# Designs tried in a protein design run: designed miniproteins, single chains, continued (6). Part 10

Each design is a single chain, and the fold is of that chain. pLDDT is the mean over its residues in the fold that is shown.

## One batch from the design tools (miniprotein)

Design m20340
Fold by ESMFold2-Fast:
Structure m20340 (fold): chain A 71 residues (1-71)
Amino acid sequence: TSERLKELEELYEKANKEKIEEFARELQPEVEKKVKEIFENTDDEEERKKKLEEILEEAYEKIEKKLLEEI
């Protein structure tokens, strides 16, 4: 019984990882474009860091939302 729970957890983690990778791949071109725009338009390192964090947060939120829709 305990072994079966471990197998289910591993299967769930593996399936989730594949879905996360798929969603991340879909968002990668959009994220790359936004990052490029920041580096082209902003010379201040502190502002760049803040903008990069905002883009990453937005990307993670989109992945989380899609993952919740698939569950």
Scores: mean pLDDT 73

Design m20341
Fold by ESMFold2-Fast:
Order: structure tokens, then C-alpha cells, then sequence
Structure m20341 (fold): chain A 58 residues (1-58)
């Protein structure tokens, strides 16, 4: 499974990453994501995967 680390990102940056997958993702969801969490990107479109990696600095 392909995953992206959100370690080192601010809550606002985590929110932007999650909103790239689902524009309706609330801020409290982003705030609850620990730095050890790895976001699965398997099954996303090529554009969504590229966007998530760019926002996460990968």
C-alpha cells in the first residue's frame, strides 16, 4: 500500500492535504492526525496522488 507521511506538517498543512482527497474534510480531523500517521494514497487518481505528495513535501 502506497502511503505518505504527514510528519512535521502544521494542522493547516495537514488540513490542505486531507482536503485534496475530500474537500469537505473538517479542521478537527486534520488536528487529530498524529505525526506518526501515514496517509494511504492507493486507489487515488494520479493527479490526487501528485497533489498529496507535493503538499506533504514528498
Amino acid sequence: METVSLAGLSTAQKHEVLRALDPHTPEETAAAVPDSFRLPITGLSEEQRARVRELAGQ
Scores: mean pLDDT 76

Design m20342
Fold by ESMFold2-Fast:
Structure m20342 (fold): chain A 100 residues (1-100)
Amino acid sequence: GEEARKLAEEAVKAAKAGDLEKAEKLLEKALELVEKNPEDIEGLLLVAVALAELGKTEEAEEYLAKANELAEKSDLSLEEEIRLSVLELSAAVLISLNRK
């Protein structure tokens, strides 16, 4: 849902600003909401980005995989597909950087 996406976006912003404690608290709330709505592809991808920004690489890979599996099974509009692809690429790049 919308609340999970907002919390995950705020977690990403906090992590980029170096406020790791705030990022972790926001991410924890986002994770709880995403688990209650596991079909929210955008929410899963935003959580994956936030996890990757915090160096939680293995968890980020797990959420990215879940989002990709759901996207393959979903009839997405071109606009939705483009938006989700940007988030997917962001998560994948951060995961790759954390692995090096």
Scores: mean pLDDT 82

Design m20343
Fold by ESMFold2-Fast:
Structure m20343 (fold): chain A 72 residues (1-72)
Amino acid sequence: SLADLAAPDRVVVELAEGVKVEDLIAALEAAGVRVSRVEVEGNIAIFTVDDRDRAARVLAETPGVKAVYAAT
């Protein structure tokens, strides 16, 4: 499952239609989360971050995020 891709420094999200990953990166950076890597495949985005718990919280509150997988 997508949750299997989550690790201590990674957050996996499912995007709603029309959401751009760049908007999510902007939200994370605005919240003080450093994003070191982004992988996108269709509506799935995987973020490698310095603060996973903060990143997961920010993304869960971001419009257009369908699901957040921050735990294994």
Scores: mean pLDDT 78

Design m20344
Fold by ESMFold2-Fast:
Structure m20344 (fold): chain A 91 residues (1-91)
Amino acid sequence: MKELIERAKELYEEAKRAYEEGRYEEAIRLYKEAIRLYEEAGDYEKAAEVAEELVEILQEAERKAADDLEKSLRLSAELTGAAAVKTALES
């Protein structure tokens, strides 16, 4: 499982970079992928931590996409999913 953890770390770092560059759609995809890999590796604590960051990023992305209904609705769906994953992993 070390390969999954290392890949998850790389995707997490790329997700943070994409977010800082304003590439929210790419950041969301990378965060989701990192969470999935951490879960597959059995690192639920790190998966929950990354999911918490994803929730915050989705909220910010939704605010910036307010004028684009389709984009806003997609981001709201992603936020709901990320919040559910965070809650499940914290329990």
Scores: mean pLDDT 77

